# Designs tried in a protein design run: designed miniproteins, single chains, continued (5). Part 28

Each design is a single chain, and the fold is of that chain. pLDDT is the mean over its residues in the fold that is shown.

## One batch from the design tools (miniprotein)

Design m17014
Fold by ESMFold2-Fast:
Structure m17014 (fold): chain A 67 residues (1-67)
Amino acid sequence: KDNKLLGELGRKIVEATKKGDLEAAKKAVEELVRLGLIDESTAKKILEAAKKGDIEEIERLLVSASL
């Protein structure tokens, strides 16, 4: 259940980052925090990776959160 939502929102973050849509990436990260699927520290790391366009780091952080 939670892993499905994490996967869907994680995909949205990755696609938004690829498009340079940092507002969409931020909204998806905020939704993950609201749902309790990631903590605020993880959200900050994902947003920092998104600002750098570091898709691999975003994916690593999301996979780690799903474990």
Scores: mean pLDDT 81

Design m17015
Fold by ESMFold2-Fast:
Structure m17015 (fold): chain A 69 residues (1-69)
Amino acid sequence: SMEEKKKKLLELIGEILRLIGEIFDLELELEKAKKEGDEERVKELEKKIEEKKKELEKLMEELKSLDLE
């Protein structure tokens, strides 16, 4: 039903916004680590950001696959 599709849309949007916020926070930490010259922390943060971006891509594909309008 359209109501079930709307519920799924809101849930996906909520998860997408949460991941965007997490990626933003990690990007800020990455900038700090780069400024401090902490190469090990930079690598760890880049890996975490890449993993979160892949998760975001999956949610965006789910959003795209929804039969909305």
Scores: mean pLDDT 84

Design m17016
Fold by ESMFold2-Fast:
Structure m17016 (fold): chain A 99 residues (1-99)
Amino acid sequence: MDEVEKNGKIFMDALLYRIIEAEKTEGLSEEEVLERLREERERLLEELGGEKAKELWRKEILELAERAKKLKEESEEFRKEFEERKKRLLEEEKRLEAE
């Protein structure tokens, strides 16, 4: 696996963790969480001037991916839900690539 594929995997794990947690804690839909994350990303890029925003975002992604990994080890239910959602998102990405 090259570095780009590895980084994509870490990003996916962080994204799924944010979606599942927001659904459980705030009752938000997957689409609403994705929209909010996109808005946070755009705002961060505008306010911090690119490089600082990228560093902060990278740090947050790594922390969220580590939390997801720990929860998957501690909870069988979380692991199953996480893997099912990951499979669905990968299928959706594959569909979009076919355009």
Scores: mean pLDDT 70

Design m17017
Fold by ESMFold2-Fast:
Structure m17017 (fold): chain A 61 residues (1-61)
Amino acid sequence: MAAARRALSELLGVPVTRARVRRIMRRAGAKDVAELLRLIEEARQGVRSPAVDALGDAMLS
């Protein structure tokens, strides 16, 4: 959880709570924190896929 919270705070430029990490994970369709972290790293690397697009949308909402 702490790693996902830090990664999302960095991407969004604002502090992210555990509750927000959970909501983003759920909306992006990630089953657990490990899957969420993989999607975040794929997004950082410029990977474009439906799953990464869903993560981006979840972060902006």
Scores: mean pLDDT 76

Design m17018
Fold by ESMFold2-Fast:
Structure m17018 (fold): chain A 66 residues (1-66)
Amino acid sequence: MEEVGEYLIKGQEAFEAGKYEEALEYFKKAKKAFEEVRDTLDPETRAVLEPELDAKIKEAEAKIAE
């Protein structure tokens, strides 16, 4: 869980700095870390965190595609 949070923070910092490719890399790492602990999370936490990670990946990809 801590690794998911760390990568999410680093991804957000990169995104705010306009480094969208770096942000995408961190968001993908956060998603991978999330998948490794997915089955240990409460359903409510999983239902909030999974779409947030997917949305951030999509947003970074959209910025790169511009």
Scores: mean pLDDT 80

Design m17019
Fold by ESMFold2-Fast:
Structure m17019 (fold): chain A 70 residues (1-70)
Amino acid sequence: MDEEIERARELVEKARASKNPQEKLDYAIEAQALVTLLLIKMLFSNETDEEKIAELERIGAEADRIEKEV
């Protein structure tokens, strides 16, 4: 899980750093998909780590913001 959260964070940073609109959008969408998958996995496992959930929510919100800015 921690490695997957880090991967999602890296995707958002790549989206932010990219100057190409298509590249930025692709990274943002990939980050959103990964965050959604991880949140679903946490729900099914009854994972209650509030810090991990909050981190995923922050990553997802940032990816969504980047997508809407493209």
Scores: mean pLDDT 80

Design m17020
Fold by ESMFold2-Fast:
Structure m17020 (fold): chain A 62 residues (1-62)
Amino acid sequence: SPLEKAKEALEKGDYEKALTYAGQALRIDPSNKEAIDLLAEAAQKLGYNADFVKKAVEELSK
């Protein structure tokens, strides 16, 4: 699943792929907390504000 691929990418240090797959998981279930947390962690590793990313994802799910 996209969520499992996101976890694998994060573990490998491929934060861009982790963002992509976590985003795909959120398109399937926009309220999936695990996917939101994973997206935020990957974004933070890339230097983004995790809270900002979480809010942006929630807005896109509307």
Scores: mean pLDDT 76

Design m17021
Fold by ESMFold2-Fast:
Formats: sequence, C-alpha cells, structure tokens
Structure m17021 (fold): chain A 65 residues (1-65)
Amino acid sequence: KATHFAAAAILAVSLSFAGYLKEVRIEGESIHLVVREVTPETRATLEAIRELAEKAGMEVHVEEE
C-alpha cells in the first residue's frame, strides 16, 4: 500500500534531517539506506522503516558508512 511506503519515506526524511542518513536510493523494489552513524535511535527508526516498506512490498537494505 502507498500509505506504508509514505510512512517509511517520512521516517527516512526525518533521519536525513537529523544528520544520520547520508543517502537514500530506490532501486526497483528495494530501498537502500546509507547511514552515517548507527545509534540506538537510528537502529529503532531503521527497523520501523523496514517494517513499513515490507508492508508496501519493498525490501530495505542498510549500509553503514
């Protein structure tokens, strides 16, 4: 559903403005997130993004810089 994807996108944008997220790439059915730093807060948000994206039919791949 578009609703789950929109929620995941909002969380990703929040991480980006907080300075934790370096890059977001959408490749087919996959979302690739490049994170600058992994903190407990970042991990919880990334897990929420993953769950919401999966409900939208997409996979999430996370890379640490």
Scores: mean pLDDT 69

Design m17022
Fold by ESMFold2-Fast:
Structure m17022 (fold): chain A 97 residues (1-97)
Amino acid sequence: MENKKLAIELEQLAALLLMELSIWELEGKLTEEARKLIEEAVEHLREAARAAEEGDLEKAKEHLEKAIEALKKLYELTGSSTIGKLLERAKELLEKL
C-alpha cells in the first residue's frame, strides 16, 4: 500500500469513529468509558496516519496496534456492529504493513 493511501484510510477510520461518538452522544447512549476508548482510538489512528505519511511504518504499526486494542475494548463494551466493522478494517490495514 502507498503511504499516502494508508494515511488517508487511517484518517477515514478516525472520522467514522468520531461520527459514531457524535451519534451516540445525541442518542444519550454515550458512556464515559466509551467516550475515553473512542478518544484513545482516534488519537492513535491519527498518530498512525502521521507516521505513515512520514514513511515511519514501524511507528504507524505501533500506533495502529494501540488503536486496535482500544477498538477491541470498545466493541466488547458496546457490542456495536459499526465498531466491529471499523475494528475489522483496522486489522486489515495492519496486515498490509
Scores: mean pLDDT 88

Design m17023
Fold by ESMFold2-Fast:
Structure m17023 (fold): chain A 65 residues (1-65)
Amino acid sequence: GPAEEALRRAAASPDAATAAAGAEALRHYQKGDLESALRGARAGVERGTDPEGVEALRRALEELE
């Protein structure tokens, strides 16, 4: 779905912090842990430096909320 696609895009980011946040949030989402997925995505938005990857995390937050 749109949330998973957005998290996969974030996980592919060239910025290590953004990619780690996207991958972690994706793992939580796939396990049905929406609260942890949201926390991971929010942390990635705060710490990430790749504009495209951070925008993917923001889109994932919109789809998960």
Scores: mean pLDDT 85

Design m17024
Fold by ESMFold2-Fast:
Structure m17024 (fold): chain A 107 residues (1-107)
Amino acid sequence: AAPTGEAVSRTEADVYVVVASEGGHLAVAATTNPEVIPELRELAREAVRAGINLAFASDYLGPEELEELRRKIEEAKRRGEPFIEVLTGDRPEIQAIYAAAREAHAW
């Protein structure tokens, strides 16, 4: 079985990266808002448990954007969609993390 894992890291550019993996699936979520990390961690784990690869990046993520991501995950589960890709940030650091997450899905 593929290893199950979860990690949270902070970059020198004050970007927080949440990574979750399960069953050969990978979720990467990046934000500059540390207060949303517990919910992002839950959503990343939920995505990989449902067999969904996630690439999500946002310069700022508030409660409304978290609920939008939650809705996208529930829709992907119902429709059997294997990928969710969302970029709402315009900072080079956020864009670079999003690009790396998308490349990581190419297994």
Scores: mean pLDDT 74

Design m17025
Fold by ESMFold2-Fast:
Order: sequence, then C-alpha cells, then structure tokens
Structure m17025 (fold): chain A 84 residues (1-84)
Amino acid sequence: AEAYNNLGNALLNLNRLDEAVEAYKKAIELKPDFAEAYNNLGNALLALNRLDEAVEAYKKALELKPDFEEAALNLQKALEAQEK
C-alpha cells in the first residue's frame, strides 16, 4: 500500500496526474483505511479539476482520520473551487 502511495506522490510531482490517481487508487485497494492515500488522491483529482471526486476523497480522509489538518484545509480549497 505505502509503495503505491509513494509512487503516486512521485507521479504527482512530475505532473503525471492520471497516473498518480491510479497509483493512489491501488494504495487504497490494498489498504482501504489509508487516510493519507485518500488525501493524496484528492490532491491529484483537484489538480485535474475533478472537483466533486476531490471533495469526496478529502471527506473520506477526514472520516478515517478526523484530526487530519491537511485534509481539512484541502477540503476547504476544493469546496471554494466548486463555487467558480
């Protein structure tokens, strides 16, 4: 699970957004309670302007880890982006 999450992070940094999404989905498939992978999936989806999916990913990260400050801030940004 962590290896796919790390692969997703590398792909996101290279702006290979669709590949990053697939890597994060693989991390979640292997570890469904992986809050960090949901947050990272949200980041890739937000960069792709897939706003509804990004919001859902961030919400899931917060459901799994309610004290996840980064996911809370990212959710706020995604919700603000939906208003435009």
Scores: mean pLDDT 84

Design m17026
Fold by ESMFold2-Fast:
Structure m17026 (fold): chain A 58 residues (1-58)
Amino acid sequence: TDALIEEAAARAVETGRLSTEEIRELARRAGISPKEAEDRVLRRILEAADAAGPDAVP
């Protein structure tokens, strides 16, 4: 699973920020391109926000 991407998305949701440098670091760690990393993180953020599921209810 893409745990690194999920963690980055969770941090972005919590802080309300997602820096280009963080995306580059994530891409390096995951072995994918920065564009792919950004796309995957944003998609996860949108899914989490829309679902408002586990992160909204403890």
Scores: mean pLDDT 72

Design m17027
Fold by ESMFold2-Fast:
Structure m17027 (fold): chain A 78 residues (1-78)
Amino acid sequence: MESNVPEFLAKLAEKLGLSKETAELVREVAELAEQQDSDTRRRTISEVQRILSDFARGRITEEEVEKRLREIKEELKK
């Protein structure tokens, strides 16, 4: 594993005050996204970045972050 994107996003989530469990979920979603085609990977990573940005700005709660990430994870498993 030479891609640093999942680790970077997980560390960013922890820095923003999200729990270790939510940060691990961020990492899992990013790792799954890297296994997808280029368009799906790009869109998924951008969506994760938006979710983290919205949380950092106080627009969504940690519960909403976790819910959205779980929905993305389940969609990527299909």
Scores: mean pLDDT 83

Design m17028
Fold by ESMFold2-Fast:
Structure m17028 (fold): chain A 79 residues (1-79)
Amino acid sequence: GAKEAAERAREAAERGDAEKAIEAAREAAREAGAAGSGAGAAAGAVGAAGGYALKKAGLGDREAALAAAQGAEGAAART
């Protein structure tokens, strides 16, 4: 569920793995949406988009991963 996806995003962020953190945030958004939480789905999606944008801008994989993980946590908290 969204909580398990948020844990994966957090673990990826601890390693500075932006790609895995972004994918986990997308998963958290999908799981929250499937559970009927539009706010959770939005939180996960925003975090994934923010992480992606930071990575694309070259602002650091750790910063990108942390943004994605925060969104995934928000999705889990609202599910």
Scores: mean pLDDT 85

Design m17029
Fold by ESMFold2-Fast:
Structure m17029 (fold): chain A 60 residues (1-60)
Amino acid sequence: SLLEQARKAAEEGDVEKAKEYLKKYAETLPEELKEILLDNVERAKTPEELLRIVDGLEEY
């Protein structure tokens, strides 16, 4: 899944690749949730921040 690929990239320290997978995942969401996720992804600067985003999404 895109979330699994984002998690793997973040665990490997690849911030840009993790962001790419999360942006692709955002395209599957309703517009309001997509905008929130894209804003959070743009603001994230560390692998740990991206892992937190993935963890939150996997709960749903």
Scores: mean pLDDT 84

Design m17030
Fold by ESMFold2-Fast:
Structure m17030 (fold): chain A 64 residues (1-64)
Amino acid sequence: KVEEVADLASRDPDPVAAALLLMTIAIAKRNGASDEEIIELAVRHAEQLGNTDLAERLRKILEE
C-alpha cells in the first residue's frame, strides 16, 4: 500500500511536489505512522497541490 503511494508520488511531473510528498512519507514512516495514516496524509498533500487525479488514485489505494 505505502509502496504504491511512493511509486505514484515519484511519477508526479512536478519534481518539487514529488520530492516534498516523498519526504513527508519518509518522515511519517520514521515516526511509526500506519500505512493508512501515511496514505491519508498523501491524499491531503495531493489535494492541497491541486492534483485531483493523484488524490483520487491515492483514495483508491486506501479503500483496498
Scores: mean pLDDT 72

Design m17031
Fold by ESMFold2-Fast:
Structure m17031 (fold): chain A 85 residues (1-85)
Amino acid sequence: KVEELFEEARRAAEEIPDPEVREAVLALLEELLEAIKAGDWRKAALTATALQLLLVGAEIEGKISPELRERIIRLLDELMEAAEE
């Protein structure tokens, strides 16, 4: 379920210790969900890419653990796959 995967991704994002990164990731997750609900797959793909780049950048800066970054990216991949069904 898209909603179930979204809530799981949101909970994972809430574990991000840096408040700036956490807020940015949560905002992009909401934007991604709205794009999916609207059927705007182009916007959904761009938003998912922006999320992935933000998470990788945050890991490089030491603001998120590699394990948490991998978990959130995996959930994003699962969410995008579920949304196409």
Scores: mean pLDDT 84

Design m17032
Fold by ESMFold2-Fast:
Structure m17032 (fold): chain A 89 residues (1-89)
Amino acid sequence: SALEELKERVGEKSARELVGLAYAGLHPDSPAVQEARKRAEEVYEERLKELDPSTALAIAIGEYLVQLMELADKASEEERNRAAEEVLK
């Protein structure tokens, strides 16, 4: 499968991150994807109160990736495989 090929090329952790990002790209109108993005924006605004913009952005991106990986993990194997196919193009 494309997912197994991706894991072989980049390792399991990187494959999960890339699948999460591709899943979001394939489902931009998904309420769950939109909520993950909104939460990342809220994290960025909160962290800006005490941190510089570059550090606040890094933290917000990290939170966004975690949310996207969790969404992809809850998706069907077929949906995850389709996301992996997009990464491998």
Scores: mean pLDDT 84

Design m17033
Fold by ESMFold2-Fast:
Structure m17033 (fold): chain A 110 residues (1-110)
Amino acid sequence: MVKITQSPSSVTVKEGETVTFTATASKDVNGQVDWYKQKEGQSPELLIKNVSERAEGVPERITGSGSGTKFTLTIKNVKKEDEAVYYAQVHHPDLKEPVLSSGTKLTVVD
């Protein structure tokens, strides 16, 4: 069974700064890590699939990287619209269901 942990659990940044979230899997997940953004009262939005593939409509300032057990989501030039909870999800074929991280709450201040 794969577990995924995410750090930090919460972070506050100023507009224009860069923020990085780290997801660590308990085992090698063969690059099958997606990143989601969820705003309060809204459905989760896919940002990055398979570590680094940006979803349609996602700005270039949002990037994913990593391999093996350690994966990062980086947001450059943070904007107020980026305020949300961010989750890493593992979708390995050997899993009956995708495994979701605990997430990171991003707060953006001016």
Scores: mean pLDDT 83

Design m17034
Fold by ESMFold2-Fast:
Structure m17034 (fold): chain A 107 residues (1-107)
Amino acid sequence: SAARERELVLRIVAAEIAAIGAGFLVDEAEELAKQGLASEELLRLKREVEELRRKIEELVRRMKEALDAGDLAEAERLAKELDELMEELGRVEARLDALIREARAAA
């Protein structure tokens, strides 16, 4: 239905916005690393955010392909996987953001 397609499109947009936001934290972590202010834990969380971003971008690409093919069932299956990755991204981002703030305060 048109309502189901609209919901899936809005989920894709939300995921794309989240991936952009995660990119800013990765850039901030990289800047701290260049200044010698990044702990091993901060660098590990940066890598986890980068990996989650890649997985989210791949799922978004596959969801768009499924929608273009008219395969709503496949798009909805992928959206469920996207929800799980988005929750994980939020948790890792919160921890990375906290470490970035601590590193900046210590500088």
Scores: mean pLDDT 90

Design m17035
Fold by ESMFold2-Fast:
Structure m17035 (fold): chain A 74 residues (1-74)
Amino acid sequence: GDANGKKLISAGEIAAILASKGIAATLAQVVAALAILEQQGQIELVSLGGETIAVIDPSVTAADLADLVAAILA
């Protein structure tokens, strides 16, 4: 879809959401978990300005993605 399509969420934003829940995760651990989710077909990963960015459907929230990352890191 056009301009209405995808959400962009950085690995750093996901790490911040995890930290707000009391989960300590490095940027590298978050990136590794996101790579697993991409292999599962749940997200797309792109590099923007040297950052790892997750491309997700508007139906998925940043909190939903953070919960999936937390489950992989547990």
Scores: mean pLDDT 79

Design m17036
Fold by ESMFold2-Fast:
Structure m17036 (fold): chain A 63 residues (1-63)
Amino acid sequence: MLSPEQIANQALSVAHIARSFGVPVDKKLVEDIARRIAEMTGASEETAEEAAKLAVEKFEKEQ
């Protein structure tokens, strides 16, 4: 299973790709992407929550 850090990094990669296509990216979209990746990879709810939080924190630091 993917770690929260791995899920968060994948979510940011997806968000950066979306932004490169002109899609507006906010904290909500980054959070939703992280949760979706966790769900698709069979991660626990605790892992999904931590990944979403970490992805948002990393996204905010890039701003």
Scores: mean pLDDT 81

Design m17037
Fold by ESMFold2-Fast:
Structure m17037 (fold): chain A 84 residues (1-84)
Amino acid sequence: LAERAEELIRRAEEAVRAGDYETALRLAREALRLVEQLDDEEKRRLLPRLAEVAARVAASEDPEVSLEATMLLIHVAAELANLK
C-alpha cells in the first residue's frame, strides 16, 4: 500500500511539473485515500509531499482547479496536524 501511494505521489509530482493539474489532482486524491490507511510513520513521510502537490496546483490559473486543490490542501494539512 505504501509503495503504491508513493508511486501515485511521484506521478502527481511529475504531472505538476508538466502543468497537467487535473491529472495531478486526480492522482493526489487517490494517493491521499491510500495514505490515510498507512501508519503514522509513513503518513509523516508522504503527507508533506501531498501538501506540496496540492499547494502547487492551488496556484493554478484555473479557478475550479485552484479551488479543488485548496480543499485537498486543507484536508492534507488537517491530517498532518493530527499526527502524533
Scores: mean pLDDT 83

Design m17038
Fold by ESMFold2-Fast:
Structure m17038 (fold): chain A 61 residues (1-61)
Amino acid sequence: SEAVARAVAHTLLGIAYELEGNYEEAAKSYREASDVYEQAGDTELAKKFRELAEKYEEKAK
């Protein structure tokens, strides 16, 4: 679906920023993936990406 493609794109962007050590942008990308999954009704994946975003928000401090 369109929503899955968008969520995957945000996830890949998050991974790229993570590899660069840019935790602020990684967290934002994972937040965007979580939001897309939530809008698509995938509450389990939305929660996982929200938790991942929170992890990298803490790392960026």
Scores: mean pLDDT 86

Design m17039
Fold by ESMFold2-Fast:
Structure m17039 (fold): chain A 100 residues (1-100)
Amino acid sequence: NKKILEGEALTALGEMALWLGMPELAKRLAEEGVKLLEEADPESVELAQALLVLGRALAELGRLEEAKEYLKKALELAKKNGSPLLPLIEEELKRVEEAL
């Protein structure tokens, strides 16, 4: 599925942008990834990962309430699909909630 592959690529680029200290770029890349993955499969593991990256980017930008919203959505998807990302999402959500 082209949308899934494209969404995964954008998610990976968003994570790389976070590693490089570029949270605004990470946010834009993750937003596009989320859009493509929601259109392809709204219950996917790939969507949970994209939402995690978006939440992390928003947290780095100080947009903590928005970060919390997306991380909670990522958490619910990860629980439903048995994603190995579950511990990482729980850790990021805890960090954001502690910063609020």
Scores: mean pLDDT 88

Design m17040
Fold by ESMFold2-Fast:
Structure m17040 (fold): chain A 66 residues (1-66)
Amino acid sequence: MIIPLDEELLRELAERLGIDVETLLTLIGVSPDRLGDRETLGRRARAFLEREGEEDLIAQLEALAA
């Protein structure tokens, strides 16, 4: 499932990770100019969380998107 990330969900995810939104965008490899591409943001954020073993955060994002 693709979890579309808007600015509010991005901010919430960054807060839960203990980092700022700019750092999160750098880690997932997305330019700030592409904040409107919610599906790409969601795909890259999910891949990052899976790589880091953050299964609880993935479950939280899926619940928020439902």
Scores: mean pLDDT 72

Design m17042
Fold by ESMFold2-Fast:
Structure m17042 (fold): chain A 70 residues (1-70)
Amino acid sequence: AKENLEKAEELLSLDPKNAKALLAKAEAYIKLGDYESAIEYAEKALEWAKNDKELRKKAEELIAEARRLA
């Protein structure tokens, strides 16, 4: 939903490398049916997730889901 996007954007304005906020933004785009943007932000989340294995796994799952639904 847009409210989730606004919260994620607020967090990203403070830290543009916040992988959790990037992942939340990707999830919000899937719910909005914007699969192209969902893939973009999930890929950015993977880039900045570093050693967070759970965040990386969730981002990869979101990319796969968005590609399947697109």
Scores: mean pLDDT 78

Design m17043
Fold by ESMFold2-Fast:
Structure m17043 (fold): chain A 98 residues (1-98)
Amino acid sequence: SRELILRGIGLALRAIGLILDAERLIKEVEEAETREELEELLKRARELLREARELEREAERLIEEDPELEVARRALELAREAIRKAEEAIKKAEEKLK
């Protein structure tokens, strides 16, 4: 129980970090002036999306181990927010690269 709680806290903190990274990346995409900058940012956004999806899978596995573990559910919600933010960054970068 304590071990699973600490794992859940760790996942939640990692998810918050990915959300902040994604929000910074969205801003960098909005401010980018060159195709080369946008291509680099798109690559970074895709990497962030992969990390966020892996975090979602880890949170889902933790919920399967303990369905009543609130911190794991919160980590899942935060991971999904990170996914949405990363997808927003990708979409904005792709739109600018038209």
Scores: mean pLDDT 90

Design m17044
Fold by ESMFold2-Fast:
Structure m17044 (fold): chain A 61 residues (1-61)
Amino acid sequence: SEKELEEELERHEREAVRAWANGDYQTAADHLRKAAEIAEKLGRKDVAERYRKSAEQVEQL
């Protein structure tokens, strides 16, 4: 359902922030990419693109 996808999106956002705060940039980027996939499933293409760009930036840290 849409609600389940939104909850998964929020979980991946939280996990990305936690990983980033711990200096685990690879894990943070992986969670941001999962968030992008879920945003695509929700039809939120602009949101998905923002997550993918964030993942690319985080991987470079």
Scores: mean pLDDT 88

Design m17045
Fold by ESMFold2-Fast:
Structure m17045 (fold): chain A 77 residues (1-77)
Amino acid sequence: MEEEIERLAKETRELYEEAKKLGDEEAIKLMEQAQDHLLRAIHALGRGDEETARRHIEEARKLIEEAKKRIEEKKKE
């Protein structure tokens, strides 16, 4: 779980930089929301609350997938 959070955090950072280069404010917001969910997941794990951590990881993953799709479509335009 912690390894998954670190992987998603790295992906979020990379997508945030791409979104900034493209000037895509919506993609930037999605990445900020994903980072917030990953931070909440880390805090939940620190408390031993794996169920809450898993939920936040799932939400972050959805936001990352949405941003990826958005960035790729923007690059084609």
Scores: mean pLDDT 82

Design m17046
Fold by ESMFold2-Fast:
Structure m17046 (fold): chain A 100 residues (1-100)
Amino acid sequence: SLSPAARRRARREIRDLLNTILQLIDSGKPLEEIADAFLTLVDTAYRAGLEDEAIEAMKELKKKISKETFDKIVDYAIQRAEAEGRTELVEKLKELKEKI
């Protein structure tokens, strides 16, 4: 299990990554760059046992962008995680997509 200090750092990192994703979208950056930041956010949250923080970040993101854009980001992140052999992360991303 992670220390309280490590979990606090992970919470800050998740918040900073969400802000980064929103800035990348607002700036019209490529889907690949947006999806990379998104994948990093989800991975950071699940490694830290902060699944609820990942869900809340994804809900916040979904409120600020179209469903089409959200689905493209998630699908690209799934494809990248699959290509990297990150099977557990792929399953978490699919679960999140169904719940949100």
Scores: mean pLDDT 85

Design m17047
Fold by ESMFold2-Fast:
Structure m17047 (fold): chain A 107 residues (1-107)
Amino acid sequence: PRPVPTPEELSRAVQLAEEAISLARKAIEWAKNGDYEKAQEYASQAGANVVLAATLLGDPELARRAYELAQKAIEAAKNGDYETAIKYMEELLKVAEEVLRRARERL
């Protein structure tokens, strides 16, 4: 049987996923307003929080997906492809929402 996350780990995953959702929304908003430096800062924080939340949830595949989406968003932004960066951030937001849902269901 796979290791079952503790209630403490699930509660922390909920908090991190909620923070990641807020940070990802701010990243998208700043990108839409043309402040790409702030967008990158918020996107990096959102990505880190989703990866940690998914890890605490006990889902290494979901953590890897979150990491890859965050890295692709940052790389697209560095290359000036802000449309692609926003799309990857929107996908990361969906992953954060999935982590939040699954953590809450197990609490």
Scores: mean pLDDT 86

Design m17048
Fold by ESMFold2-Fast:
Formats: C-alpha cells, sequence, structure tokens
Structure m17048 (fold): chain A 55 residues (1-55)
C-alpha cells in the first residue's frame, strides 16, 4: 500500500541518521503528495511519531 511505501521510506531515512526535524518534514511532504485514506494517514503518523521518539 501507499502507507507501507511511505513508512519504509521514513524508516530508511531514520536508519541513515536523519534528525527528528528531517523525518517530520519528509513525512509531511509524503502525506501531502499522496492520496491516502484517513486510516493510512493515521498509520503513517503513528510510525513517524515512533521514529521521532526513538531519537
Amino acid sequence: SKAEEIIKELEKLAERGASPEELTKKGQELLNKNDLTQEERERVQRHLSRLVQEK
């Protein structure tokens, strides 16, 4: 799904040492550019929050 692709991209950025600010910016860009359902948006936001908190 689109949400899974976005989550994988965010995880790869986190693995490369992206800052919380970079992860948040990229996450917002991907959410804005993709036609996601509400459930898919919530899933992406949950994963983004976890990645940011781990930093």
Scores: mean pLDDT 79

